# Designed miniproteins, single chains, continued (2), part 87

Each design is a single chain, and the fold is of that chain. pLDDT is the mean over its residues in the fold that is shown.

## One batch from the design tools (miniprotein)

Design m7018
Fold by ESMFold2-Fast:
Structure m7018 (fold): chain A 71 residues (1-71)
Amino acid sequence: MDPLKKAGEAALRAADENGGVLTLEEIRDVLERAGFPDPERAVEEIRRVAGGAERATSAQIAEAFQKLLDE
């Protein structure tokens, strides 16, 4: 399994279990637990999609991971 794909699935699952929203700190913890090698890169992309907010919806998390997969 691709680490980026695994990390994206873990973050989306965590967001869905938390009412469709996670803080950037919660996202970072989920990514580290999923074994993603650069959690800060993913968190920064999610922050960009969220317009600089400290929280992201499941839709914003999905968009950020799609952009990371397209890099």
Scores: mean pLDDT 81

Design m7019
Fold by ESMFold2-Fast:
Structure m7019 (fold): chain A 105 residues (1-105)
Amino acid sequence: SPRELAILVTATALMMAGLETEVEIFERQKVPKDVFYKRVRQEATALVDLAVELAEREGMEAMKEEILKVYQEIQKLIDENAPREVVIKQVEKLLELVKELLRKV
């Protein structure tokens, strides 16, 4: 329904803003690396769950696959304790993909 779509779009946008805020907090060096990576993992997981549901609902299979690929790379980099800058670049890529998804809906 149009109402369900509006709710999903709004939830996706709010979760995207949350992850963007977490990156901003990191840039100000207010959070230890382990805590930052735990928060990024939690917020990116929630965002990807919503974005995948939105992409599936709208028949955007290629966008869904690209979002999942970037998400897997973020998880891998965090597991490997990669430098913050490398993780942030992948998070920025995820945020841009979600922004593109929201523009196409």
Scores: mean pLDDT 87

Design m7020
Fold by ESMFold2-Fast:
Structure m7020 (fold): chain A 107 residues (1-107)
Amino acid sequence: SLDELVEEARKLAEEMITALENGDIEKAQELFLKLRDVVEKILEESGATEEQRKKVYEALDELGEAFQKAVDALLSEKPPSQDERDKLINEVREAAERLLKVLEEVA
């Protein structure tokens, strides 16, 4: 069901954020790709309007940008301070929450 796919997306987002917090970048990247696949399934099964699809892709792109920024910082030769790390991970969390809200509206 669509509700089950949205719940799967929520769990993948939570696991992705936990992987980033633990510095497990490879796992975080794998979870992000799985999240993208679930989002595409939600859009295919939901019958979402063109406007709703656009909002989902915009939210997914914002999450992708925040995620890549966090990954790049965590992989740099000069790792971020704890405060900078927390800020970057919080930006990923906020973007994920926005995506999940839009997905709930199309489900």
Scores: mean pLDDT 89

Design m7021
Fold by ESMFold2-Fast:
Structure m7021 (fold): chain A 70 residues (1-70)
Amino acid sequence: EELVEKARELAAANPDRVATEIEISDDGVLKVATVSPADGGVIEVREVRITPDQKKKIEESLKKAEELNK
């Protein structure tokens, strides 16, 4: 639910596109929240258990994307 709030904040900052927030918990659960900027409505909330290897790859991809979008 905190992830959904972060996604809403991102959607407010980017009114022309959907906003997706991703969080990986300490117990290896990947949480994804997607929110529409048009109405602030929640499009999707997903929780998936991932392996340590998958977590590392996802974190690397997010780090790379963040560097490219700065």
Scores: mean pLDDT 69

Design m7022
Fold by ESMFold2-Fast:
Structure m7022 (fold): chain A 84 residues (1-84)
Amino acid sequence: TLTSPVTGAKVGFPQPGDSKKVAQLVGATIRAIGEAIDKGYADKSEEIAKTVGRLLEEASKTEPITDEIIDEAIAKALAEVEAA
């Protein structure tokens, strides 16, 4: 639910680049948490989300974030918690 009318500039008209990156991060986090819960790692969903975020930030330094990069980040985060 949107409850910040004063900050309407970003809410109504997303900024180029920034808004796309934020949307991709949010989408990746939702997917990662969903897969973690499905695999029984709900207690580690926060750790998985942080790992996905770190991997996406590293990737964004050399290339635009793509769906393939998001999928790889999620897979790596899940493998990390399964190994722990």
Scores: mean pLDDT 68

Design m7023
Fold by ESMFold2-Fast:
Structure m7023 (fold): chain A 87 residues (1-87)
Amino acid sequence: SAREQAEELLAKAREIEKQGGPVEESIDLVVKALELVPDRKEFVEMAQAHNVSPGIVAEAMYIYETGKRPNTEEMFEYLAAMAKILG
């Protein structure tokens, strides 16, 4: 299913992160997982269950929504907005 594929992508993203691999590769996998599970709350809960770092999740979500990488100010504003979605 799409959910199972998303979970597999998140597991791969976490392994790359643990191995100190390129952060861009982890972000790309998380963006691909977002395309399969577009509900933001469900996706964040799934990424948290797979121990993907919050920073990678936030950057991937920003890229998915805007098509570009955030600067520091845009990342800070996006994280504040996500805190409201998570309750």
Scores: mean pLDDT 81

Design m7024
Fold by ESMFold2-Fast:
Structure m7024 (fold): chain A 100 residues (1-100)
Amino acid sequence: MDEILREAEELAERLKKALLEKGASEVDAEIVAAAAKSAILYEAQGKPREVQVEVLEEALRLLERDPRATPVAIEAMRTMLELVREGMPAREAAEKVIEE
């Protein structure tokens, strides 16, 4: 297995579990975890930060447009997006959100 893919999947699963424990819905937790995984993989592939930011912004837009979206998931997505915009690697941003 690709080690980078495995690490991204393991971190995404941890993020999903943390969000579910904080009261996020299964659907919301999956959206946040999928966006985080994509951003981490884009970072590992050497894609520019703008591409990583774009995938996180799209996930945030999807959550904000769903009236059933949990505040916990929206806040986690906003926090991760802000950290990545400020220069934090996507992996570290996801780990910070898990620790909150």
Scores: mean pLDDT 85

Design m7025
Fold by ESMFold2-Fast:
Structure m7025 (fold): chain A 78 residues (1-78)
Amino acid sequence: ELPPDWRVVRREEVQNPSEWLPRSDARALVDAWEADRAAGRDSGTHGGLTFRQEIRVLEERPDTARVEVTLVVAERDP
């Protein structure tokens, strides 16, 4: 979640949410993102903008999954 004084100004789709990935690849993406989030490496701030990657598992099957990966850009609200 963004700090209270930040406003989302853009969302960019990094991974097509309609694309089916191998389940192992989808799991690896989620695990890597959770590790980066825990380490504080899922976001960056420069020049009054904050960049954050969000990942969501939309649907899982035995061998495939659909995942949404979005780059969120936020601006500090003065």
Scores: mean pLDDT 70

Design m7026
Fold by ESMFold2-Fast:
Structure m7026 (fold): chain A 71 residues (1-71)
Amino acid sequence: MPLVGTDAQGGGGATMLAQALRRYAGVNGGGTANSSSSGKGGGVVTPSLEEAQRALEFLKTLGLKGEISES
């Protein structure tokens, strides 16, 4: 169904999330979220937990309840 235009795939939510994360990382002064693999106990978030939590809350308030991880 060619209605949504040329927008490839990636799910409606995934694309938005990636875009938001990119912007957040850029504005935050670097801090690549997908740079280091699991190894530093915490995770991919480098800046601060508070900053990460704010971003998560923002996404949740938007109601971005997508699909469950279907392997």
Scores: mean pLDDT 49

Design m7027
Fold by ESMFold2-Fast:
Structure m7027 (fold): chain A 70 residues (1-70)
Amino acid sequence: SNGENGAKSGEAAAQAARAGHTAAAATGDYEMSLLNPKAKEAGLKGAEAARAGDAEAAARYSQQAMDLAK
């Protein structure tokens, strides 16, 4: 649902951005040698979407990264 107040949306986006950025950094440093490049790319796109405040896109890219990392 897209009908939310800015405060909740902003806080969720900020938390997702932090989690996505931290996950992308950790994955990029540690699991870069384990994960294929497609999984890393999807993870980075998820982090970027989260930083931009697009929680839906961030969730979608993060899910794609996890699927590719299997």
Scores: mean pLDDT 61

Design m7028
Fold by ESMFold2-Fast:
Structure m7028 (fold): chain A 73 residues (1-73)
Amino acid sequence: SPADRFQALLAQIKERLRANDIEGAQALLDEARRVHREIAAVAPPDEVLRFEMDLGALETAVATQSTVAKRLA
């Protein structure tokens, strides 16, 4: 299901961030955004909002880690 694929992508993004693979995390984040749009078309609004919040937290984490890595290089 799109929801199962979305959860798998969120887990993979977290693993890429732990590995300090920011480019890999960004690529998976783009895919997670596409899957979230799929979910938004079929899921209840409260579920869509919950997934939006989960995705937004990882978007912030990727952006923050990217900025820190760039400043420390």
Scores: mean pLDDT 83

Design m7029
Fold by ESMFold2-Fast:
Order: C-alpha cells, then structure tokens, then sequence
Structure m7029 (fold): chain A 64 residues (1-64)
C-alpha cells in the first residue's frame, strides 16, 4: 500500500524523503487524471500499471 511504502521510506531515508516521494506520487496521479480527461485511457492505464509494479518492487526492497 502507499501508506506502507511511505512508512518504509521514512524509516530508511527520513520523513523529508517520504514527503517528497508522496508529492511525486500526487503529481503522477494528477497526470493520470489529466490523461483520462483528454481521452488517453490506454496511456493512463499503462502509467498506472507501471506505477503499481514499481511501488510493489520498492515495498519488497524496503522489507528486505
């Protein structure tokens, strides 16, 4: 989950790094919303899938 990932980043690299990552995730979500509003559904879905895969990989790395 996003909360688990952010908590992991905060423990490993500190709260400021976690906050910066959260801000970057918000920007990506805003981009996805914009793409959907523009009718670019295929591109939005691909970005969502890549983001989900990268987040899962990061969570696994942080857990050891």
Amino acid sequence: SVEALLAGIARARGPETAQRFASQLRRIEDTIKKLRAEGRFDLAERIEQVLAENMADMEATLRG
Scores: mean pLDDT 81

Design m7030
Fold by ESMFold2-Fast:
Structure m7030 (fold): chain A 66 residues (1-66)
Amino acid sequence: MEKIYEGIKTIKEEKDGDTQYLVRGIIEGPGEIKKIEFVKLVKLSKNKEKDLARAEKLKKIQEEEE
């Protein structure tokens, strides 16, 4: 069985303002372990490349909370 974890966090930048990222992953694997096995980072912004770098940082923070 698998459980879907989904969270949204906002990162603010002095010039860009705020950027939201969507994190989705599977917390529970084949029924015995709770872990993020599949994680996707999606965000809404015109600057896709810059946000991608920020999304990686957000992913690290999200995993730390788990």
Scores: mean pLDDT 47

Design m7031
Fold by ESMFold2-Fast:
Structure m7031 (fold): chain A 102 residues (1-102)
Amino acid sequence: VKGLEEAIRKLTEGRKKVEEALKNNDAKLAIEGIDTAIEGLKLALKTEKDLSVILTLIGHILSLIGLKFELETNPSKEAIERALAEVDEALKFVKELLEKKK
């Protein structure tokens, strides 16, 4: 439970950075937000024993890694918007995991 709460904190921090990056068209800040969100997902991954949950968390990590690569090679507002949407979906999933374990 504590690990999932820390994961939610990191994902929320990452989300705020990506949202600010979108407003300022700042690809570097978006990459920092993605890295912070990936840290949160890795914390969630360490707490999980269910294979379907593990695979979903890995899927979100891989999607964020792909978006980070896109922002490093061809930065765009569209890529930042997609990163924000992916962080929002990952955050929603981890919040649902915490609610089920309470």
Scores: mean pLDDT 87

Design m7032
Fold by ESMFold2-Fast:
Structure m7032 (fold): chain A 68 residues (1-68)
Amino acid sequence: MKIFLEEFGETYEIEIKEEEAIDFLKELLDKAKASDEELFVNGKKITSKEEIENIKIKDGDKIVLKEK
């Protein structure tokens, strides 16, 4: 499936398998916390790995990494 990642004003189109999407989001959350950034999935702020495990990622979903 295809998802969109926006970081520092740039948008990246990412081809990813559905089973890999949750682990990818967990890695992005770890990166965001290390870089003093916030992770958003379809406009919702995500603060924990538990929230990520409850997200059903779909084709076309938008993920944003944004500085605080």
Scores: mean pLDDT 82

Design m7033
Fold by ESMFold2-Fast:
Structure m7033 (fold): chain A 61 residues (1-61)
Amino acid sequence: SKAEESGRAAAEGGAAAGRAAAHDAKLYNPSMSDEEAEALARAGAEGDAERAARLLKQAGV
C-alpha cells in the first residue's frame, strides 16, 4: 500500500524523511494532530517502518 511504501521510505531516510512524511501527511489530512505528526516524524527518525506505515494508514494514506 502507499502507507507501507511511504513508511519504509521515511524509515530509510531517517529524521529528515520522517519530518517530510509527517508534513505531507498533515497536508493530506489537516485533521491529523500535532502529536500524531510528531509520532510519524519520530518513527522515521528511529527507522521504524511499521510504526510509520501504521500512522500513515491512520491519516488516510
Scores: mean pLDDT 80

Design m7034
Fold by ESMFold2-Fast:
Structure m7034 (fold): chain A 85 residues (1-85)
Amino acid sequence: PDIQQLLDQARRALEQGDYETAARLVVTVLTMLVTDAISEGDGDKARELSDFLVRVERGMEQARRDGDRERLRALIQEALDWIES
């Protein structure tokens, strides 16, 4: 799947309040980027992406446990902006 298409889908889901779909798509994109960096032999990029993925997943899980939909939305938006920077 095209990473740009997945990012566009994630932004639409976020705009529609479907934070679970947006979160799942963001994690999928980050996982694909990690895999690509590993395949290209870019260990520094793979580590940076993996560390970011772990932080995003932990943050999202905490927001879900706390029922904090606003925090979940903010984390998804931050991840999308970071990926597209």
Scores: mean pLDDT 86

Design m7035
Fold by ESMFold2-Fast:
Structure m7035 (fold): chain A 67 residues (1-67)
Amino acid sequence: GMVSELAGELSGSQLKDPEAQKAMKEAGKAIGNGDKEKAKEYAEKLLASKDPAAQEAGEAVLKHLEG
């Protein structure tokens, strides 16, 4: 899906925070498993990052979960 494609584009090139990189991977995994609560938790961690690319990724995950 678009979130997995976005994670592929951002991982290793735009995400500077290692915790944000982990949160992005875990959010994608949670979405794949249908665990919306876990995906939302990791999206919130992305939004809390100082990295603007991570904050944008967190917003994308939340929008995906909302429909």
Scores: mean pLDDT 71

Design m7036
Fold by ESMFold2-Fast:
Structure m7036 (fold): chain A 71 residues (1-71)
Amino acid sequence: MSSTLAEDLYRRHLAGTLGADGEGGAGPDVRGRAPEEIRAWLRDGGELPSMRDVLSEDQRGLVATYLSMLR
């Protein structure tokens, strides 16, 4: 789907920890990381908190792709 949906999901659920553009904020900088790494963290935890109870698998995929495309 469009990047706008992924951006909204990120801002709603992750921006408070990672900053508005994934720059780290209170957590790690995840911009430009491989989408499969980000998806794994959003599913199982690790560098990012697990979001499986908050985001569907498809929504986690959208957020992972969005973050992987940031500079």
Scores: mean pLDDT 68

Design m7037
Fold by ESMFold2-Fast:
Structure m7037 (fold): chain A 89 residues (1-89)
Amino acid sequence: MKEVPFEAEVTLVRDGQPVTLRYKAENKEEAMEVLIDAARAAGVTPEAIEQLRAFFENAKDEDITGELVKSMLKTIARAANERAARAAA
């Protein structure tokens, strides 16, 4: 059985205030669901979500770590925050 237990925290800026969200997964399938849910919450496009899926499918189970997933979640959050900042400029 493939198990990748981890917990991750992501900070999103909403209306100029940082909000910390917590995600956790016990296995690789749950990790993928966490990434998709975070991307949806951040307003990421369906095209970018499909690209993320392709990357996830290409990665080996042992290469999918909690730190990697956390890094991806931070990237999704950062992209959403940068878009909000540009709208203000």
Scores: mean pLDDT 66

Design m7038
Fold by ESMFold2-Fast:
Structure m7038 (fold): chain A 66 residues (1-66)
Amino acid sequence: SLSREEIEARLREAIERGERLFEEGRYQEALMVYRLTAHEARRLGFEDIAERAERLAREVEEKLAE
């Protein structure tokens, strides 16, 4: 089983992967990563990470609406 600290690190790494995908113009993939990360963070009680991932997902959605 993963420790709470290891899970938190993996969720933060997922946000960094989403950021790289966004910088590469891979917006749909970035959105999927952020949505999944937000959902898992919320489920596991990492509220700060969930809020960050949710905000980043909204920024991608706004970019896709352009």
Scores: mean pLDDT 89

Design m7039
Fold by ESMFold2-Fast:
Structure m7039 (fold): chain A 96 residues (1-96)
Amino acid sequence: MMEEEARRALEAIQRLYATGDPKAQEVAELIAEAVKAALEGRGEEAERYLRKAEELAKKVAPSLSPEAQEAIREALLAARRVVELTLGRELPEPEL
């Protein structure tokens, strides 16, 4: 259900903010925008924010702790599910 998946995504995003890493927080902001857009029915914008978040995550991953990398991966997976439910179709798996 959309509400439950959104709750999981927001919880994962909160864990990203908790890392205190500015780069991880920047990725978290893009993921949060994707979830917000999806919840508002803006599926195309949600997909664009997810793609931007994934691209940024790939760029910053080498400079992040393993814990921050795992938190980003979890948040991207959770947000992907919310966006898929909004679009009514499956999206590619995150590469991070």
Scores: mean pLDDT 80

Design m7040
Fold by ESMFold2-Fast:
Structure m7040 (fold): chain A 104 residues (1-104)
Amino acid sequence: SLVDELIEAIKKAKSLEELYEIMREFARRVGATAELPDEPSPENVAAAFVQAVGALYGPEAARRVAQKLDELIREMEAQGLTEEERFQKLKDTIISILKELKEA
């Protein structure tokens, strides 16, 4: 499935830049039409993922995922995590959310 392909691609991503490229491409493939910024950031990865979730699972799922990722990003900033630690936590959280959504 597209979701299983996305999970596999995310697992293989080695940088925030690569993760963002994967998320933008996935959002495009599932029919998300809103333009995304070119700059890779945790916030922009979250935005791309939320748009893709909205296209596949609807606006309520998108809102729930947006809330979870916004909270994660705020917590990571408060903890003073390195860019590498932020990347890993973001990646693991997105994979976890995708697995939950696939079984819903």
Scores: mean pLDDT 85

Design m7041
Fold by ESMFold2-Fast:
Structure m7041 (fold): chain A 65 residues (1-65)
Amino acid sequence: MAERLETLRRAGAVLREAGASDDQIKQGLQAALEVLETPGATLSQVARAVSRASGVPQGAILRAL
């Protein structure tokens, strides 16, 4: 549980640092939550989903997670 919250916190932080709007951050975090609910989900899958939802580059997100 703590690890999931930390992943979401890091995702939110990297989106803010990249200049994402509050709406983009919300969409990115919702996408991250959906992936994290899947058993065996990887950080790469989380980063890809957040990137698609927010427009922030996948590599930048993955390095922050």
Scores: mean pLDDT 81

Design m7042
Fold by ESMFold2-Fast:
Structure m7042 (fold): chain A 80 residues (1-80)
Amino acid sequence: SMMERAAEFLSGVVRLAMDMSQGKISEAEAIARLDELFTLLPDELVQKYRPQMLEAIKARDTMALLKLANEIVKEVLESS
């Protein structure tokens, strides 16, 4: 279901943010993992949120990354 995919996306972003905070992955690796996670979501949400989440990765702003992931989950719940 879309709710299950949104939950998997959020879980993936939490792991991504943790790995970034611990210096375990490069910026390029973080972007690649984010793009893999975006395969779980409809194109409309990817087009809306990908630019904002890329800026968060480039800024090393893990709080912004988590906030955006929660906004995506909220939009999925409101659309269901």
Scores: mean pLDDT 87

Design m7043
Fold by ESMFold2-Fast:
Structure m7043 (fold): chain A 66 residues (1-66)
Amino acid sequence: SALTEEIIAAVKAGDVQRAREILLEAVKNGEVTVNDVLEIYRALAAEGHAQEGLLLVSEALSVLLK
């Protein structure tokens, strides 16, 4: 998805904070589900950014599961 592509591009650019802002805004707006967040993690892990993906997904899931 366009959202997943933007998050991956931000992480690849070294801008994890921008990736975090994009993901958390989408979570707050109800634009992503738990499955979407897990798919974003899988995409980041496939690009070699599993560590950054885990940090982003952990925070997003914490917000979604409350």
Scores: mean pLDDT 84

Design m7044
Fold by ESMFold2-Fast:
Formats: structure tokens, sequence, C-alpha cells
Structure m7044 (fold): chain A 67 residues (1-67)
């Protein structure tokens, strides 16, 4: 399967609800694509950033979501 990182950006959810939705969407994408990896979530004042890592290389796929 593909290797690398998947980074998902959402517009500024200032709250836990937006972060939760971003994590849920990333998990669904991983399951749908049959990817296995680890997930981390970082919240900044302007964005929720969810990072999924899979495989052994450093190519990065970026998905920007509108809520």
Amino acid sequence: GPKGKLIVYTPSPENEEGRKKAVELLREIFERRGWRGSLSVRVTPDRTIVVGTYGGTDPTEVIEMKL
C-alpha cells in the first residue's frame, strides 16, 4: 500500500468538537484506504491539524477540510 504521512487541516475549530470531527474523519479515511498507522492531533489557535503516519517513507499527503 502507499507510504508516508497524511495531514488533515480543518479551519479554526476553537473547540474540542471540531478536533473530534477531524480525528473521526481521518480514521474513516484510514479504514476506507486500508491504511495502518498512528494518529496524532495538534490544535493551534487558527487550525486543527490531524496527522496520520503510515509506512516507512516521508511523502506527505495534505487534505484541507471545510466544516
Scores: mean pLDDT 58

Design m7045
Fold by ESMFold2-Fast:
Structure m7045 (fold): chain A 101 residues (1-101)
Amino acid sequence: EEEKKKQIEKLKKEYENDLARIDAEVSRRQASYQQALEDFEKRLERLKKEGKLPEHLLSFYEHWYQHYRQQAEAQLTQWNADAEARRKKLIDEYEKKLKEL
């Protein structure tokens, strides 16, 4: 019984650590995405304020920004879906190991 309790605690700790790693990875990717968008927005704001670019070039950069944003959002959606699949696989493996004890 004491050995079984130690095995359960070890499995729980491993599960919690693996889950925390997935969550940290998702958070880092989200932060990277937000930083890139903020950098683009600041660049566009600076270009508008300086007034040195013709209107048609400024419009072109705004369209590129929207395209980049959509691409980044699609990529983040895929990464979140992959992370969710990893979480499900992780809980299934954890529950299986608990039943074997």
Scores: mean pLDDT 83

Design m7046
Fold by ESMFold2-Fast:
Structure m7046 (fold): chain A 80 residues (1-80)
Amino acid sequence: GSYFEKEIAEEIHELFEKYLNGELSPEEFIKKFEEVAKKLSKEQQEALLEMFEEKAKLAKDPKLSELFAKIAEIIRKLLE
């Protein structure tokens, strides 16, 4: 995998685990995710957007699908 795939996947995975464990509120999770996304180039942000749109479609849990959709919306705002 690329540096983008490994580094971003690890940071996102850690944020999701902390959120699911109750260490992060929804607001804290969104803020920290935005901080991670802001570090990325526009091209990397576009790739991340596609990944979360795909995850939202594949998620069997409606709550996870909604969360992934909200994340995709944050990335779209950064691309404006």
Scores: mean pLDDT 76

Design m7047
Fold by ESMFold2-Fast:
Structure m7047 (fold): chain A 91 residues (1-91)
Amino acid sequence: EVAKELEEIAEEVEELAKKTKDEEVKEELLAAAENLRKAAEAAREGNWRLAAAYATAALILLSTAALLSKDEELQKKIKELAKRASEALEK
Protein backbone atom coordinates (compact mmCIF):
# COMPACT_ATOMS: atom_id res chain seq x y z
CA GLU A 1 0.00 0.00 0.00
CA VAL A 2 2.23 2.80 -1.31
CA ALA A 3 -0.47 5.47 -0.84
CA LYS A 4 -1.07 4.56 2.83
CA GLU A 5 2.68 4.53 3.61
CA LEU A 6 3.14 7.97 2.00
CA GLU A 7 0.20 9.38 4.01
CA GLU A 8 1.63 7.94 7.26
CA ILE A 9 5.02 9.50 6.46
CA ALA A 10 3.30 12.85 5.69
CA GLU A 11 1.60 12.74 9.13
CA GLU A 12 4.96 12.11 10.85
CA VAL A 13 6.56 14.99 8.89
CA GLU A 14 3.68 17.27 10.01
CA GLU A 15 4.30 16.24 13.65
CA LEU A 16 8.00 17.14 13.29
CA ALA A 17 6.97 20.52 11.84
CA LYS A 18 4.82 21.16 14.96
CA LYS A 19 7.79 20.44 17.25
CA THR A 20 10.33 22.73 15.55
CA LYS A 21 10.83 26.38 16.60
CA ASP A 22 12.71 27.12 13.36
CA GLU A 23 10.12 28.71 11.05
CA GLU A 24 12.22 28.08 7.92
CA VAL A 25 12.61 24.35 8.74
CA LYS A 26 8.88 24.19 9.61
CA GLU A 27 7.93 25.71 6.23
CA GLU A 28 10.04 23.14 4.31
CA LEU A 29 8.64 20.24 6.38
CA LEU A 30 5.03 21.36 5.78
CA ALA A 31 5.72 21.70 2.03
CA ALA A 32 7.25 18.18 2.04
CA ALA A 33 4.17 16.76 3.83
CA GLU A 34 1.85 18.42 1.26
CA ASN A 35 3.82 16.87 -1.62
CA LEU A 36 3.74 13.43 0.10
CA ARG A 37 -0.06 13.70 0.42
CA LYS A 38 -0.31 14.62 -3.28
CA ALA A 39 1.94 11.66 -4.13
CA ALA A 40 -0.37 9.36 -2.12
CA GLU A 41 -3.45 10.69 -3.98
CA ALA A 42 -1.74 10.18 -7.37
CA ALA A 43 -0.73 6.64 -6.33
CA ARG A 44 -4.35 5.80 -5.37
CA GLU A 45 -5.50 6.95 -8.83
CA GLY A 46 -2.83 4.73 -10.45
CA ASN A 47 -0.91 7.74 -11.75
CA TRP A 48 2.53 6.42 -10.79
CA ARG A 49 4.38 9.03 -12.86
CA LEU A 50 2.70 11.89 -11.00
CA ALA A 51 3.14 10.06 -7.66
CA ALA A 52 6.90 9.74 -8.34
CA ALA A 53 7.13 13.45 -9.28
CA TYR A 54 5.42 14.63 -6.05
CA ALA A 55 7.42 12.17 -3.93
CA THR A 56 10.68 13.41 -5.53
CA ALA A 57 9.67 17.01 -4.73
CA ALA A 58 8.96 15.94 -1.12
CA LEU A 59 12.40 14.26 -0.84
CA ILE A 60 14.11 17.47 -2.04
CA LEU A 61 12.12 19.51 0.53
CA LEU A 62 12.99 17.05 3.33
CA SER A 63 16.69 17.26 2.37
CA THR A 64 16.47 21.09 2.45
CA ALA A 65 14.81 20.99 5.90
CA ALA A 66 17.59 18.70 7.21
CA LEU A 67 20.30 21.03 5.82
CA LEU A 68 18.66 24.12 7.38
CA SER A 69 18.11 22.47 10.78
CA LYS A 70 20.63 23.06 13.60
CA ASP A 71 19.02 20.24 15.65
CA GLU A 72 20.93 16.99 14.98
CA GLU A 73 18.09 14.84 16.38
CA LEU A 74 15.58 16.56 14.07
CA GLN A 75 17.99 16.09 11.12
CA LYS A 76 18.16 12.36 11.95
CA LYS A 77 14.33 12.07 12.10
CA ILE A 78 13.95 13.90 8.77
CA LYS A 79 16.53 11.60 7.10
CA GLU A 80 14.73 8.50 8.45
CA LEU A 81 11.40 9.75 7.03
CA ALA A 82 13.02 10.54 3.65
CA LYS A 83 14.44 6.99 3.55
CA ARG A 84 11.00 5.51 4.32
CA ALA A 85 9.40 7.59 1.53
CA SER A 86 12.10 6.49 -0.95
CA GLU A 87 11.63 2.82 0.06
CA ALA A 88 7.83 3.08 -0.33
CA LEU A 89 8.33 4.16 -3.97
CA GLU A 90 10.30 0.94 -4.69
CA LYS A 91 7.16 -1.17 -4.06
Scores: mean pLDDT 85

Design m7048
Fold by ESMFold2-Fast:
Structure m7048 (fold): chain A 82 residues (1-82)
Amino acid sequence: QARRQAALEAVAAAAAPYRERMADSITPEELAALFGDMAAALRDIDPETAALLEQAARAYAAGDLASGEAYARQAEAGLRAV
């Protein structure tokens, strides 16, 4: 219970600057930075989901949107399971 709440709060805090600055105009490079920051925030709370977010960040940085989306969806499933 507390672990899931901490994970959700950590990702919300990491995502907040991007939500405020980028709104709906986010680029793949900004998505890579966002997922990287979320992975760093989750590393001590949920390292398995953090690893999936790191893979999503690398895929977006490489311009591979399909792989980035696939890893991001796996990370979402991991967060729901916590």
Scores: mean pLDDT 73

Design m7049
Fold by ESMFold2-Fast:
Parts: C-alpha cells; structure tokens; sequence
Structure m7049 (fold): chain A 55 residues (1-55)
C-alpha cells in the first residue's frame, strides 16, 4: 500500500515536471541519494516515461 502510493506520487511528479533533483527526492522519501536515484529510474522505466535527475 505505502509502496504503491509512493510509486503513484512519483509517476505524477515526473509527468508534471520531468526534471527532478536527487537531493530533494532523497529528503522527501527519507532515502539515500543513491537509493532515491535508483527508485526514480526504476519507476520511470516501469512506466515508459522519461526523467532527468539533477545532482
């Protein structure tokens, strides 16, 4: 349930703004920067959407 909610929020966020800052995502999700980047890339690939992640 929580994981599905996070995925839905990230999909909507990427669709609204395809340029995301890695530090902001890490802070928002309480993840390491590496984990946040991996999660966003995984969700983008699974949903066939493009995302640009900035440092």
Amino acid sequence: ALAAQIKNILVLTIKSNPVLNADNIAAALSLSKASAIALVNSIAAANNISVTITA
Scores: mean pLDDT 76

Design m7050
Fold by ESMFold2-Fast:
Structure m7050 (fold): chain A 69 residues (1-69)
Amino acid sequence: MLFDTAKAFEAMRELKEKYKVSLDHIMDLYSKAALKVSKEYGASISADQRFELIKEMMEEELKKEEEKR
């Protein structure tokens, strides 16, 4: 399936609002998660699966940050 860049930005905006963090923080988490998924899975997974893993990793990091307050 075609990966829609607009959907990625919408998901990042949702996480920003949900966890009340800055856009810069969300962008940093996205870059780190995307790099990690790329390193672990490379081209072996679909774009949709890659995006789901990135989103999951970002939300897990945000949840851990909330728990460390």
Scores: mean pLDDT 74

Design m7051
Fold by ESMFold2-Fast:
Structure m7051 (fold): chain A 79 residues (1-79)
Amino acid sequence: PSEEDIEGEVYLALGEIYLALARQALSKGTKEDIEDAIKMLEKAIELYRKALEVTSDRELAERNLRYAEGQLEEAKKKL
């Protein structure tokens, strides 16, 4: 794989990790956990946007980005 392919895969994987951590935090339901989840979701969104710049799998990156953006809006409503 090219450097760009590896970079895109790393951004997607890191975004997935932050998204999973955010979902775990949201499941705990405290204000503190929701605030932590928002930070993690913002990081996942940043990583997915970076992935879109370099990845050949744009469909996957766009789906994950859209999902993370929706989760962020829902989390913000819970504060």
Scores: mean pLDDT 84

Design m7052
Fold by ESMFold2-Fast:
Structure m7052 (fold): chain A 65 residues (1-65)
Amino acid sequence: SDEELEEANKELAEIVTKFVNEHKLTDEQAEELAKAAVEALEYFVNGGSKEEAIEIVKEKIKELE
């Protein structure tokens, strides 16, 4: 539903925004994080869980730390 998509997008945006604010990313790192966020949203839209979508972004963040 649109409501569930909005909730997932908000949670993903909060995770990404917090990481970006706490770390100075290179253009390459920012691009990789953006790609992970897109993959997470595509995963959710195609029937994946919100928790699994969030994990995609968290795994990318762990690689960039």
Scores: mean pLDDT 79

Design m7053
Fold by ESMFold2-Fast:
Order: C-alpha cells, then sequence, then structure tokens
Structure m7053 (fold): chain A 100 residues (1-100)
C-alpha cells in the first residue's frame, strides 16, 4: 500500500503539472519536476522502507521543495499557497502510510 499511495499521488501530480506547465515559471516547474522525481525514487524503495521511514522521506522531500520555492519567490502568494499544498500533501501521506 505504501507503493500504491505514493504512485497515486505521483500520477496525480504529473497530471496537474502537465495541465498547468504553461502557467508556471520555468524555475518553479523545475523544482516541481525534481519533487516528483524524488517521490518516484521513494516509491521504488518502498518495499525496503517501513511506513514511518517512507513518511519521513516524503516529508523531507516536501520541505526541500518548499524551501526552494520560497527562496526563489519569497513575496509571491502563489508560491506560499504551493508550499502550503506540498506540506499538507506530505502530512496526508504520513497519515495514510501510518494507517496501513
Amino acid sequence: SVKDVIGTVVDTLKEVLERNKDKLPPEALKILEEYIKKLEEVRKEAEKLSPEEAAEKVREIAEEAAKKLLELFPNDPRAQETVDLLLHQAESFEKALKAA
């Protein structure tokens, strides 16, 4: 279920990113693509990780992406909303993984 949870979110993020790529600055697009890539790596390693270890890796990946977005767009409300979304997604992942 860890692999399935990560897979569902990655697929959803890829779809949202593809639909909105023309509306995003190139620097933000690069950060989000790296975020997706790192989640794919956690998905590949999911069988080697406990739910707690997987949740911790997802949290760290989300926090890194959030930090990069805020550093590049410190006064952009859309960057702040994206950061809030990424952190909320990481919290939802942690709850889903721990419930399995």
Scores: mean pLDDT 76

